# Designed miniproteins, single chains, part 53

Each design is a single chain, and the fold is of that chain. pLDDT is the mean over its residues in the fold that is shown.

## One batch from the design tools (miniprotein)

Design m1945
Fold by ESMFold2-Fast:
Structure m1945 (fold): chain A 55 residues (1-55)
Amino acid sequence: SLVINPELAELFTRGAERNLAAGKYDEAIQAAEVALRYDPTNERAKKLLEEAKKK
């Protein structure tokens, strides 16, 4: 995508983190995938996505 938005990626990354901590694995996956659409280089979102998929 032409536009990377690190601020929105961070918001969704925090959402993924909260959902993962709460055991909401499907919601954590969705939030992490949205974060990566805004910033594909966000390593924290990538790690959270991998972790949620292993559950």
Scores: mean pLDDT 84

Design m1946
Fold by ESMFold2-Fast:
Structure m1946 (fold): chain A 59 residues (1-59)
Amino acid sequence: SKKEELEKKRKEAGKEIGKLVTEYDNARQTDPEKAKKYLEEFNKAAEERLKLSQEMIKL
């Protein structure tokens, strides 16, 4: 169902967000430019996950 597809995508987005948090935390002390890149990717991924959650509410 559409709900199951959205739930799967939301779980995948959450997993990627977790990876980006780890990468950001590792990089922020040694490579500020790389850390900035991961922070930008994190913000984008978090916004996508929020959109998926909003779509699920509308089902």
Scores: mean pLDDT 80

Design m1947
Fold by ESMFold2-Fast:
Structure m1947 (fold): chain A 66 residues (1-66)
Amino acid sequence: MATPEQASRAAAAVKDLITPQEAARVANLVLKGASKEEIEEYLRSIPGVTDEQAREAAEKVAEAVA
């Protein structure tokens, strides 16, 4: 499972795209070992987030926890 430090970096990677509440959800998904695909799907479910933004954000999250 990812560390709390990795989860914090993941939340930071998406904080400009989504609300703090939604970024906290991403951090929790990372802590639970969610896949890049699962994180991308969650981001795509957020109103106002485009498919391209979700993909880019999921890539940044994966980079932060790799």
Scores: mean pLDDT 81

Design m1948
Fold by ESMFold2-Fast:
Structure m1948 (fold): chain A 60 residues (1-60)
Amino acid sequence: MSEKEKKEIIEKIKELLKEDPTLTAQEIAEKLKVSINTVIDALIDIHKEKGVESTKESIL
């Protein structure tokens, strides 16, 4: 996998989840026109990169 491609997918997934954290991996894959496996891999990477399991940070 290209590291640049992976970073771009991760960035877009973060933006989508910030807009609507209820989105499933399937919907994210459909919006980004990538495979669901790519989204799942990116989500795993996001969790590893953060190293934090914070709950929702948004207030109101």
Scores: mean pLDDT 71

Design m1949
Fold by ESMFold2-Fast:
Structure m1949 (fold): chain A 78 residues (1-78)
Amino acid sequence: KKEELISKAAEALRAGNVDEAAQYIKEYAKLKGVELSDEEARTLARVARQALADHPEMDPEKVVEAAINALIELKKQE
């Protein structure tokens, strides 16, 4: 379930666990037809963590989902 993976990624990022969030992001991307390397998934996790820090008053799951979806879409256009 895509929403469950985003929720788990957001929880891991709020706990400061970028590596755990990267694993959930990798699984989420796979469901969208994009295969991420471990390095790419960690980069996406760091970007999503920064987005959360920049938007503390927004819904964390929506911030994380928007950041990940934007970056996955850019990769699909390569």
Scores: mean pLDDT 81

Design m1950
Fold by ESMFold2-Fast:
Structure m1950 (fold): chain A 77 residues (1-77)
Amino acid sequence: DILAGVGDIEYGVGLLLVKKGYPEEALELFERAAELYLEAGDLEAAREAYEQAARVARELLGDEERARELLEKAREL
């Protein structure tokens, strides 16, 4: 499963970027991972990736609106 595999890599790099202090770049990677998981049909992984992106947006970037939008995407799955 190439799409899910690429999603796993982008999710993992996103986690590393959070630890290194690059939350904007991490958020982008979590959103891309969610899109790849959706294309792969892995709704659970996509939901987790959107929830992780929402957490970064809210807790590290203070972007409550973006966090809400990401959580709505996760809820729709």
Scores: mean pLDDT 87

Design m1951
Fold by ESMFold2-Fast:
Structure m1951 (fold): chain A 82 residues (1-82)
Amino acid sequence: ADENLERGKQLYAEGKYEEAVKYFEEAIKLDPNNAEAYTLLGEVYFKLGEYDKAIEYFKKSIELDPNNERAKALLKAVELAK
């Protein structure tokens, strides 16, 4: 398992959003095709109110995994909040 992805998820669950971003960015750096890491990074930016960044990362996740219903639902949610 990707230790950066797991550590990022733990920090996100603890509300440590800025720290979670750092670990998800490292996960993407090690595996640029990790759709889950892009979805999680989008979720963190959505929590931070950075809607344009959240949209960008959700779109990248869907590009890598077109069957990702979670990322598609979150993209619709952030576009409605913007």
Scores: mean pLDDT 86

Design m1952
Fold by ESMFold2-Fast:
Structure m1952 (fold): chain A 70 residues (1-70)
Amino acid sequence: MLEEVKEKKKKALEAIANGDLEEAIKYVQEINKLVREGLDAKVDRETLSEMQEIAHESAKALLEARKAEA
């Protein structure tokens, strides 16, 4: 799960860099789904904390990219 979340973050940031906000939104949504699945699967606290941090960072990057359009 953690490696999949890290891979999705990389793809989200690449999509933002390429101006593909629709793809970036998709990857951020997939990260949020994986965090929810991790909660349901009761993954260890350290792994869950890292997944939540990645989700937060990815959402922040998307928000900053959207602000650049204004």
Scores: mean pLDDT 81

Design m1953
Fold by ESMFold2-Fast:
Structure m1953 (fold): chain A 79 residues (1-79)
Amino acid sequence: SAAEEVIELLEKAIEALEAGDRLSALEYAGKALRLVKEKLPEATEVQELIEKAIEAAMAGDTETAIEYLRKAIELLKEK
């Protein structure tokens, strides 16, 4: 499903952030955001969380970025 694909991309973004690979993290998070906007347009809170995670990652705030991505994953798992 679209939600499962988004979750996989967000999990890869978290792994990249934990590894210090900000470039790969931003690529995965950006792809996830595009899919949410195209396939899950009603998931506005998920979109906002991913956008906040991207902003935090770009600012070098890795822990905050990971927290936002984890919150987005939890919302997507709630069905």
Scores: mean pLDDT 88

Design m1954
Fold by ESMFold2-Fast:
Structure m1954 (fold): chain A 118 residues (1-118)
Amino acid sequence: AITLTESGGGTFEEGSSVTLSAKISGNVGTVAVVGWYRQAPGEEPKFVASLDMFTGEVSYAEEVKGRATISYDAAKKTVYLDLKDLKKEDTATYYNFAVDLGDFGKVHWGEGVQVTVV
């Protein structure tokens, strides 16, 4: 089974940058898409970014476009989200996801990492 181990959360100054990471354990060869959602207190979960593992195509939510970069390091089996020019509205729990074609297209979720912008 796929397991996602996230890191990089914490408290950050407005205008600074953060790098979130998620290490993928298990068979990455069947993973079709990786990405990030976020959920602010009292809000619905929102899409942030995705990366197609077969094509390299990336997608970003409008709210983070131009500030966010998603990438994957195959040697480390790690997904990164770089988010620059942090705003107070970026305060949320961030969840990494992976779509596993080897598990009938099941979406695996990380436990979440808290980002607080002050």
Scores: mean pLDDT 89

Design m1955
Fold by ESMFold2-Fast:
Structure m1955 (fold): chain A 63 residues (1-63)
Amino acid sequence: SAAEARAAAIRAEALAQSGAISDAALAEAERNPERASEILAQAGAESAAIAARAAAEVAALLA
C-alpha cells in the first residue's frame, strides 16, 4: 500500500541518519579508544531517539 511504502521511506531515512551518527562516532572512538564505550553509548542514545520518532510517524501512518 501507499502507507507501507511511505513507512518504508521513513524507516530508510531514520536508518541513514543513524548510519551517519554511527560513522562519526566510530571515527571518534578509533581516535580515542579509551573513551570508545562512552562515545558509542552517546551515539546509540541519539540513534534510539531517531528510531523512536520514526516509529511514531510509522504508527500514525498505519493507524
Scores: mean pLDDT 86

Design m1956
Fold by ESMFold2-Fast:
Structure m1956 (fold): chain A 105 residues (1-105)
Amino acid sequence: MPSDEEIERETILLTSAVVLAITPSIVERAKKDPQKTAEELEKQAKKYKEIAEEYKKKGLPLTAKAYEVLARGLEEAAKAAKEGNSEEVEKILRRTAEELRAIAE
């Protein structure tokens, strides 16, 4: 008897791993083009907020929550990028990955 919740949790854990994997690339881009990086992160955050609402309607609440956490983290990272603080971008993205992992627990 496979659990739907188990599948959601596994997907969220993979998403956490992806966030950690892309973090160095985002940090490097934030150093080269802070304004462009911030704009891209803000656009992604808005899209993920909308996707979260769609997943709530589909009856996938854990996946929806994960997208909400991801969107919030990307918004905070965008603010740090605009400030030229690439170290803060890294800290925010690591924290976002930890929050995603906590949802999967």
Scores: mean pLDDT 85

Design m1957
Fold by ESMFold2-Fast:
Structure m1957 (fold): chain A 86 residues (1-86)
Amino acid sequence: MEKEKLIKEAFELAGKAEEYLKKAYEYLKEGNLEKALEYLEKAIEYAKKALELLKKADPNSEAAKQLEKDVKKLEKEAEELKEKLK
């Protein structure tokens, strides 16, 4: 029961992260780098929260390993956007 609840909450947070990521790429296409970065950072925040819940439910979860890779990729994209805004 508790494990299933954690997984459900994790996927809800991951869905929120995907919504913010979509907005980030929309702003990136418009050339609005500041808003693109803002929404990308929000996507990373929600993805990290989802990852924490997945790790609590099952530390060896394939979903958790995949999400961890996705988070690292998004953090690299955010770093690149920050460099462009300097």
Scores: mean pLDDT 84

Design m1958
Fold by ESMFold2-Fast:
Structure m1958 (fold): chain A 70 residues (1-70)
Amino acid sequence: SAALRERRRELILEAAEEIGRRVKRRVAELKAKTGREPSLEELIEIIGEVAAEVDREERARLAELDAEAA
């Protein structure tokens, strides 16, 4: 279905945007707490954690939609 493909694409783009938004927030929080810029290592860790979190949320939403369609 073209409609299902379009919904999936929109969710992927929203997930990418959400990752960027949450990374910026976590970086700002770390700066506020530590008074310094995050190291490259800390930044990579933040990106990885946020990406994993958003991926879990997206998979849960897709599973919920599949359950509602049953």
Scores: mean pLDDT 81

Design m1959
Fold by ESMFold2-Fast:
Structure m1959 (fold): chain A 80 residues (1-80)
Amino acid sequence: VEELKQEAIDHVAAALAASTNPGVRQAAIKAVKALLEGNFDEAIEYFRKGAELAEQAGEPDAARHLRKAIETVEKLKEES
C-alpha cells in the first residue's frame, strides 16, 4: 500500500517536472492532498483533470505521468 502511494507520488513529481501550466500544477497538488488523506476517488478525479489540461497545453509527458498516477491509485484502492 505505501509502495503504491510512493509510486503515485513519483509519477506526480515527474508530471510536475514536465509541466509549466498552472492549472496542471494545481490539479496535481489537489490530487496529492486527496491521496494522502485517503480520498482515492477525489485524487483520481483531480489527476484526470490535470491530464486533460496537460493535453490541452501540449504537455504529453505530463499527461502520461498523470495517467500512470491514476492507474496506480486504482490499484491502491483495490488493495485497501
Scores: mean pLDDT 82

Design m1960
Fold by ESMFold2-Fast:
Order: structure tokens, then sequence, then C-alpha cells
Structure m1960 (fold): chain A 55 residues (1-55)
């Protein structure tokens, strides 16, 4: 799975406006970063966008 695919999935989740799905995606991104499957910089960027959608 590419970083571009992960970004596209996160953007799709944000577009739903479903706060439960957005919070779940935030957990998934953190887990991917913890496993080394996603760079910390990209994970931080995506998490910031997810948090902005929850504000």
Amino acid sequence: MSEAEIRAIADAVISTGDKKSIRHMKKVIRELAARGLLSPAVAEEIIARLEAALA
C-alpha cells in the first residue's frame, strides 16, 4: 500500500463527515506509523488533517 493510497483513503473518510470513522482512521494512521509502514512526517500530516476535520 503506497503513501498516496493511504492519503486518498484518509481524504475519503474526511469527506464522509462521520466523526467515528475519522477517529478510527486516526488510530489506523498511528498504527501504520508505529509499524514503520508510513513515514512519521506523512503520518503527522494526515493526522493533522483528520484532527482539523474533527474540530
Scores: mean pLDDT 82

Design m1961
Fold by ESMFold2-Fast:
Structure m1961 (fold): chain A 64 residues (1-64)
Amino acid sequence: IDEKIKRIDALIEQQERSIKALEDYLKENPDLPEYIKLLLQMSIETERFIIERLRKKKEELEKE
């Protein structure tokens, strides 16, 4: 068992939880100012990008 793979899994889970929290917050607060909504949407997009990079790195570590 590779400790690096476990660490990447933990980071992916953290980012996934963060995305869910931001999505839920946007859903529960539809009356937010447009500027704040844009910032939250950009944050979600950034975290999705991070997850993609982490998953790719995990695949590389799992390959021989």
Scores: mean pLDDT 81

Design m1962
Fold by ESMFold2-Fast:
Structure m1962 (fold): chain A 71 residues (1-71)
Amino acid sequence: TGPYVKGLEAFKAGKYDEAIKYYEEFIKQAPTPEVRAEAYYNLGLAYEKKGDTEKAEQYFAEARRLRPDLP
């Protein structure tokens, strides 16, 4: 199982710090900007769950820069 899937599993389990770690690992390995965009979006969601709204907005902005169709 790759780091992105591990990140999703950690997020679903409420383990946001672990999810962040796995998404960051995935971004380092991600082959395309589009694939990185999904990980940045999920980093935003994880930081939002931790109450870090500033980091959440930064990651959402980066995700949208790479894929404008993201919410």
Scores: mean pLDDT 83

Design m1963
Fold by ESMFold2-Fast:
Structure m1963 (fold): chain A 64 residues (1-64)
Amino acid sequence: MELEKEAQEGLFLIAEAVALKIADKDPQGAVDFLRKYAEKAKKLGLEETAERLEKLAEEIEKKA
């Protein structure tokens, strides 16, 4: 169970890094990407991960 959470934490860190790269060329695409992954995290029961992804999407959208 802990190992599963650690793997999932790694996945959301990768998603955040990818989104930041997308945001350099396509801020809207980055927002869409993060919201899609937030829904996936929510389906997996990762409420904290979903919150982080949604917050990052909102921050990128505000700057665009």
Scores: mean pLDDT 76

Design m1964
Fold by ESMFold2-Fast:
Structure m1964 (fold): chain A 72 residues (1-72)
Amino acid sequence: MIPSKEEVTAIMYFIGGVIALKYGDYEAAVEWFRKAIEADPSLKPLAYRGIAEAYRQAGKLEEADKWEKEAS
C-alpha cells in the first residue's frame, strides 16, 4: 500500500507534535497536532491525547482535561 499525500503529510505533522512535546515546546506541539487532524481527521483520538498532554505539561490542567475527554 502506498500512503496518500494527505496521509503522509498528516503523519509528518503528528511526528512534529511528538518531537515538540519531547522538547517541552507545548505551544508548537498543539499547533502540529492540530495540523495533523486537519490533514487526516482519523488521527483525532491520538492527536487529542497529544494536545491534552501538551496542556497538562504546560500547567493548563482545565484545558488538558477537556481534550482528554474529547480523545475518549
Scores: mean pLDDT 81

Design m1965
Fold by ESMFold2-Fast:
Structure m1965 (fold): chain A 80 residues (1-80)
Amino acid sequence: SMSAENEEQLEKFKRDSEGALEYLEQNPDEEVLKQFEKQFEGQYEKLLKWLEENGDYKLAEELKKLKEEVKKKLEELKKK
């Protein structure tokens, strides 16, 4: 179903984001961090709009939670 495909897309986005943050923690690079932040924000905005327009509010809330977790980790990495 489309809902299952949307769930898989969100799970992939979460895994990709977590992997990138783990890489940045092990390999600090300000330019790579800025590039990741920009790419994450762009992908987040597109996916959120898609989920909300398709009435998938549960996945939209999960995506918003992911954004807050990623934002918190990025701020921690910027301070180190």
Scores: mean pLDDT 83

Design m1966
Fold by ESMFold2-Fast:
Structure m1966 (fold): chain A 55 residues (1-55)
Amino acid sequence: MELEELKEKAKQYAKDRGEDIDLDKMTVEQLKELAEEYDRRKARVAEHLARIAAG
């Protein structure tokens, strides 16, 4: 995953959480961690919505 994509996902995750995160001070590893958390949360929400639609 490119650094730009990692920063975008990290920014979106921070906004969704209401957290003031200084992305410029983060390492690539920290950005990857936030991006993975963002993807994991998106997957959980999608699964939950799919269950509601199926029920």
Scores: mean pLDDT 76

Design m1967
Fold by ESMFold2-Fast:
Structure m1967 (fold): chain A 97 residues (1-97)
Amino acid sequence: DALRKALEVAAAASLAIATVTTLVLAGLLSEEDAEEIIRLLQEAVRAAEAGDFEAAAEALRRAAEKLREVAEKLSDEEAKATLLKMAELLEELAREL
């Protein structure tokens, strides 16, 4: 079901956006890194809405890669674990599209 896949991408993107926004407000993540991740997540949502699940999966994988890259720069262990778990969630969703 194309609608269900699009909703799953939208839900995962919303969770990821909320998480990176919270980390920016906590001073743990730069606005620049968060903006890049948010743009990739928005790209995934737009692709899924258009029914282009191959492009949506690619955007989710790129977002996950950036989440892992940013997590490696963090000294806060809880924030790092949260970003890595989010990257795993996006990678798993991309495989199921």
Scores: mean pLDDT 87

Design m1969
Fold by ESMFold2-Fast:
Structure m1969 (fold): chain A 72 residues (1-72)
Amino acid sequence: KIREAGEYMQKAISAAQKGDLEKAKEYGEKAVELLSTVSPEAAEHARKAVEAALKGDLDAASEHLQKASEAA
């Protein structure tokens, strides 16, 4: 579900922000899996958001997350 995927994305970004990259990846992958069941386009944007967050680019992560929300 989109709302549940959004919650996992927020947890992934929060974990990455705290330096817990393993937890960030785990939550991010879960969000992408949930989104892939409703929109492949939303899942791709969510995947890019997770990748950006893991690199510490939270601005890019937020932008991709917005696009994922719009595509879903």
Scores: mean pLDDT 76

Design m1970
Fold by ESMFold2-Fast:
Structure m1970 (fold): chain A 56 residues (1-56)
Amino acid sequence: GPLSREQLERAAKATGLSPEELREAIRAARGMSPEEVLKEKDPRVRAGGVARHVFS
């Protein structure tokens, strides 16, 4: 399901990103499979993909 504001804030603290940066990272990782997330070299985009799978 969609990430709530509270889930987004928690994920941002865990990754060291701001909530806005994490929101953009989740958008960049939108449509990525779990395998593609693991292959992602950009740690911010990878964090967004992981957050989506952990909280969905």
Scores: mean pLDDT 72

Design m1971
Fold by ESMFold2-Fast:
Formats: sequence, structure tokens, C-alpha cells
Structure m1971 (fold): chain A 96 residues (1-96)
Amino acid sequence: MLKHKKVKEEEEKEFEEKVKKKLEEEFEKMIKELGLSEEQKELLRELLELSETNPEEASRLENKLFAEKNKINIEIAMQVGVYALALAVLNVLKKA
């Protein structure tokens, strides 16, 4: 039982790392295609982190970014929202 549980935990971690790495690669590709500045990239990473840990604050930050045209445009914010949702879905699936 203990040995079997350890193997199962290792398999779960390996799957989680592979999924996370692939999502990070797709996110970096999207950032490059959008031609974002370093400041905008940092804002997007912060928004993604908030989406994972505090969805309510993430929504508030999104609303602020929509009001501040100089920081991020609406199209970029929508793309980040879709990516954050995909991350949330994958996190739920790996826990199930």
C-alpha cells in the first residue's frame, strides 16, 4: 500500500509538471505573438497568478486594466482570461 501510494503520487506529479510546462510554453508563444512590453508581460503573469489564487481580485484587476488603455488592451486581456480558465480547468481535472 505505502509503496503503491508513493508511485501514484510520483505519476501525478509528473503529469502535473508536463501539463504546466506545456501551458507555460503556449503562454510564452502567445505573449511573443502579441508583441507585449516587459511591463505588460509582468501584469499578465500577475493576473494569471491572481486567477489561480484569488479569482475575485483577478476580475477586479481585469476591470482596472480595461479602464487603463495604456497598460493593456482588451484583446490581450481576453486572451489571458481564456488561458487562465484553461489552467483552472486542468487543475480541477488533475485533482479529480
Scores: mean pLDDT 59

Design m1972
Fold by ESMFold2-Fast:
Structure m1972 (fold): chain A 93 residues (1-93)
Amino acid sequence: KEEEIKKLIEEAEKLKEEGEKLFEEAMKAAKEGNDEKAIELLEKAIEKYEKAAELYRKAYELSKDEEIKKKLLEVEINLALTRMALSVLKLEK
């Protein structure tokens, strides 16, 4: 159980980091006027954050650790912000 929780957290952290990098690249592309590239990168970031949230939720259900719940909340906030950014960028075409 403890080893399973550790692996879930390690996988979730990696996916969260990948999502954050994709989001940063998307915001840079948007600032450069490349909305098509920004949209593609945000869609990839959403996929990474969704997977991270799933793994953190599973880890929390197994552990009931409030620190894991806090990490889940952070990922859910990032996911929501990424979805909002995507919706705005899609308004232009």
Scores: mean pLDDT 87

Design m1973
Fold by ESMFold2-Fast:
Structure m1973 (fold): chain A 69 residues (1-69)
Amino acid sequence: SAAQKAYEEGQALAAQGKYEEALPKYQEAIALDPTFAEALANLGDVLAALGKDTQAAAARAGAEAVRAA
């Protein structure tokens, strides 16, 4: 799916430490599939790495909510 492709591109960029480039890829994956828990969790990690702690906490909470459902 398009969501899976965006997620995989985000993971590849994050693995290289390219967090600013990974961010829009994870956001694209979540826009395409709001229940994509793995993309929400990885978005949270990237946001935390970029110092966006409030947005990181929100993304991580979203991932846990999806996984608990």
Scores: mean pLDDT 86

Design m1974
Fold by ESMFold2-Fast:
Structure m1974 (fold): chain A 70 residues (1-70)
Amino acid sequence: SLEEDLRLLQELLEEAAKIPEEEIKEVQEEIRKRAREAGVPEEVEEEAVRLAPVLLAQHRRFQAELAAEA
């Protein structure tokens, strides 16, 4: 549901806030590099960079779940 999706987004924002700033910067630089290689418009690149903390938190949650099942 939308309510459940918004709750998940809130949790991801809280998890993102706990990620070290240096790690966020490293991921943002990688996003910029990949976007430029792919010929992505600057507006899309900037949105992806802005979303990097949330995307990284989501990725880490997924990786932790996979590790727990292994």
Scores: mean pLDDT 81

Design m1975
Fold by ESMFold2-Fast:
Structure m1975 (fold): chain A 56 residues (1-56)
Amino acid sequence: SKELLELQELREKALQILYELGVEVTDEILEKAVEILKKHNGDLEKARKELEKEFG
């Protein structure tokens, strides 16, 4: 479905940000990162800043 494709894109973006921040990726951390990306409507810059505050 379209929702599954959109979720996969968000997961890939979240993984990239977490790897760049040097964060250990667990399922819980990945889901939280996806939620942050959804909250910011997929805005990578805003999501990265919030993820840095949470995990960096």
Scores: mean pLDDT 80

Design m1976
Fold by ESMFold2-Fast:
Structure m1976 (fold): chain A 68 residues (1-68)
Amino acid sequence: ERSRAAALSVAAMLANSIGDFETAVELAKRLAEMGDVEGVELVLKTAKRNGSPEEVIKELEEYRERSK
């Protein structure tokens, strides 16, 4: 579970870095479903750092809350 969550968070960060925000959001959703608050938080911080659209940031914040 933890190693799978780590792989998903890395994949989400890479997707966000290349501008594939839809994939980054979907991977963050999977992390939230797994209860990986830390993984979702990492994706959210990366999205904010890279200046992702406000809609993407809001959706990631919702997944962070759901993963708690």
Scores: mean pLDDT 74

Design m1977
Fold by ESMFold2-Fast:
Structure m1977 (fold): chain A 66 residues (1-66)
Amino acid sequence: SSSFEKLLKQAEELLSTLDPDSPEAKRLREAIEEAKRAMETSKVPEGVELRLIGEILDVELAVARA
């Protein structure tokens, strides 16, 4: 549980560094919202965690290519 909470915090910190109008920010925001909903209502599905990881990686790759 704490590992997922740390991942969510990492994603939120990453989102704060992005242009809010960017496609990367929109995708990361949607993944964060999905993760928060999963934590409130049920055991976090593997697919939700994988999506959040994927969007973090996509942002990091986009920044590295800039």
Scores: mean pLDDT 77

Design m1978
Fold by ESMFold2-Fast:
Structure m1978 (fold): chain A 61 residues (1-61)
Amino acid sequence: SLDEEVELALATMQAAIAEKSGDFETAAKYYEEMAQIAERLGRTDLAEEFRKKAEEYRKKA
């Protein structure tokens, strides 16, 4: 839905800010949120990509 697309866009901006500042713990958190939103949108491949990103950032934190 439009509301979920907006939620995903906002989470994406937060993840990008965290990545740019080297805040890997916060970046991982937002990628997990993005994955959950992507699953609600039925975008399973996208959700899997976001979860992989979250795991990468958790390892760096």
Scores: mean pLDDT 86

Design m1979
Fold by ESMFold2-Fast:
Structure m1979 (fold): chain A 62 residues (1-62)
Amino acid sequence: FREEVEKAKEEDLTKAFVLGVQGALDRRNNRGPEELNELQIEAGQYAWDRIEEDFFEMVKKR
């Protein structure tokens, strides 16, 4: 599972972000192991930071 999360961070930022949202929702609803939820949230945070940076760079250039 950790390998899938790391692969998403490298290959698919959208998937990593979705994993982060899912982990946050699971944590909020007290579902699943906390360790896995944290791993997913970290991947989502990483993806969000990269997406946010790219988005504002595009908007700023226009």
Scores: mean pLDDT 71

Design m1980
Fold by ESMFold2-Fast:
Structure m1980 (fold): chain A 87 residues (1-87)
Amino acid sequence: MEILEEAKEELEKAKEHIKKALKYIDEGNIEKAREELEKAEEELEKAKKLLEEAKKKGYTKEAEELQLELDILEGLLGIVKGIINLL
């Protein structure tokens, strides 16, 4: 379960940084928003690697549930990056 817990932690960190990026966008601080999105991107990449390791270890069903959350967060990250690029 350690790998799945670590993946969940990275997803939670990514959510926090995406929220901070959105707050900075609302405040007009685009540079800080970009910094937070870079951190979120790194955390999502770590989560992705951990989920691939979990699948290799046979935790396929649990990893697939977290993969859905990862896919949603990657989509949100792309949208927020798109918004910043329009500013």
Scores: mean pLDDT 86

Design m1981
Fold by ESMFold2-Fast:
Structure m1981 (fold): chain A 92 residues (1-92)
Amino acid sequence: GQMAQNGAQNAAKGLEKGGAKATAQAQGGTVTIVAEGVSPGQAISLIGGATQGQLQGGVGRTRAEGDRVTVTLEGLDDQSAAEAANIAGGGA
């Protein structure tokens, strides 16, 4: 819902503030974050967000394709999805 969408947008903004190119969206109960040119610290944040999703009883996945990292969050409530997305974007 709205919180997951806001979390996704915050994640993209956080990654872009750190120098990456990022897009994020929440649709159909899934949050997808795509980032390119991430630093090692940003990669750790993205993995942290996926891990948080798993710890909250949902699905958190990362996929790396060259310099592009995709984080997918599924099966979370709106607040939990927002929290995981914020962590992925480097917010604690």
Scores: mean pLDDT 83

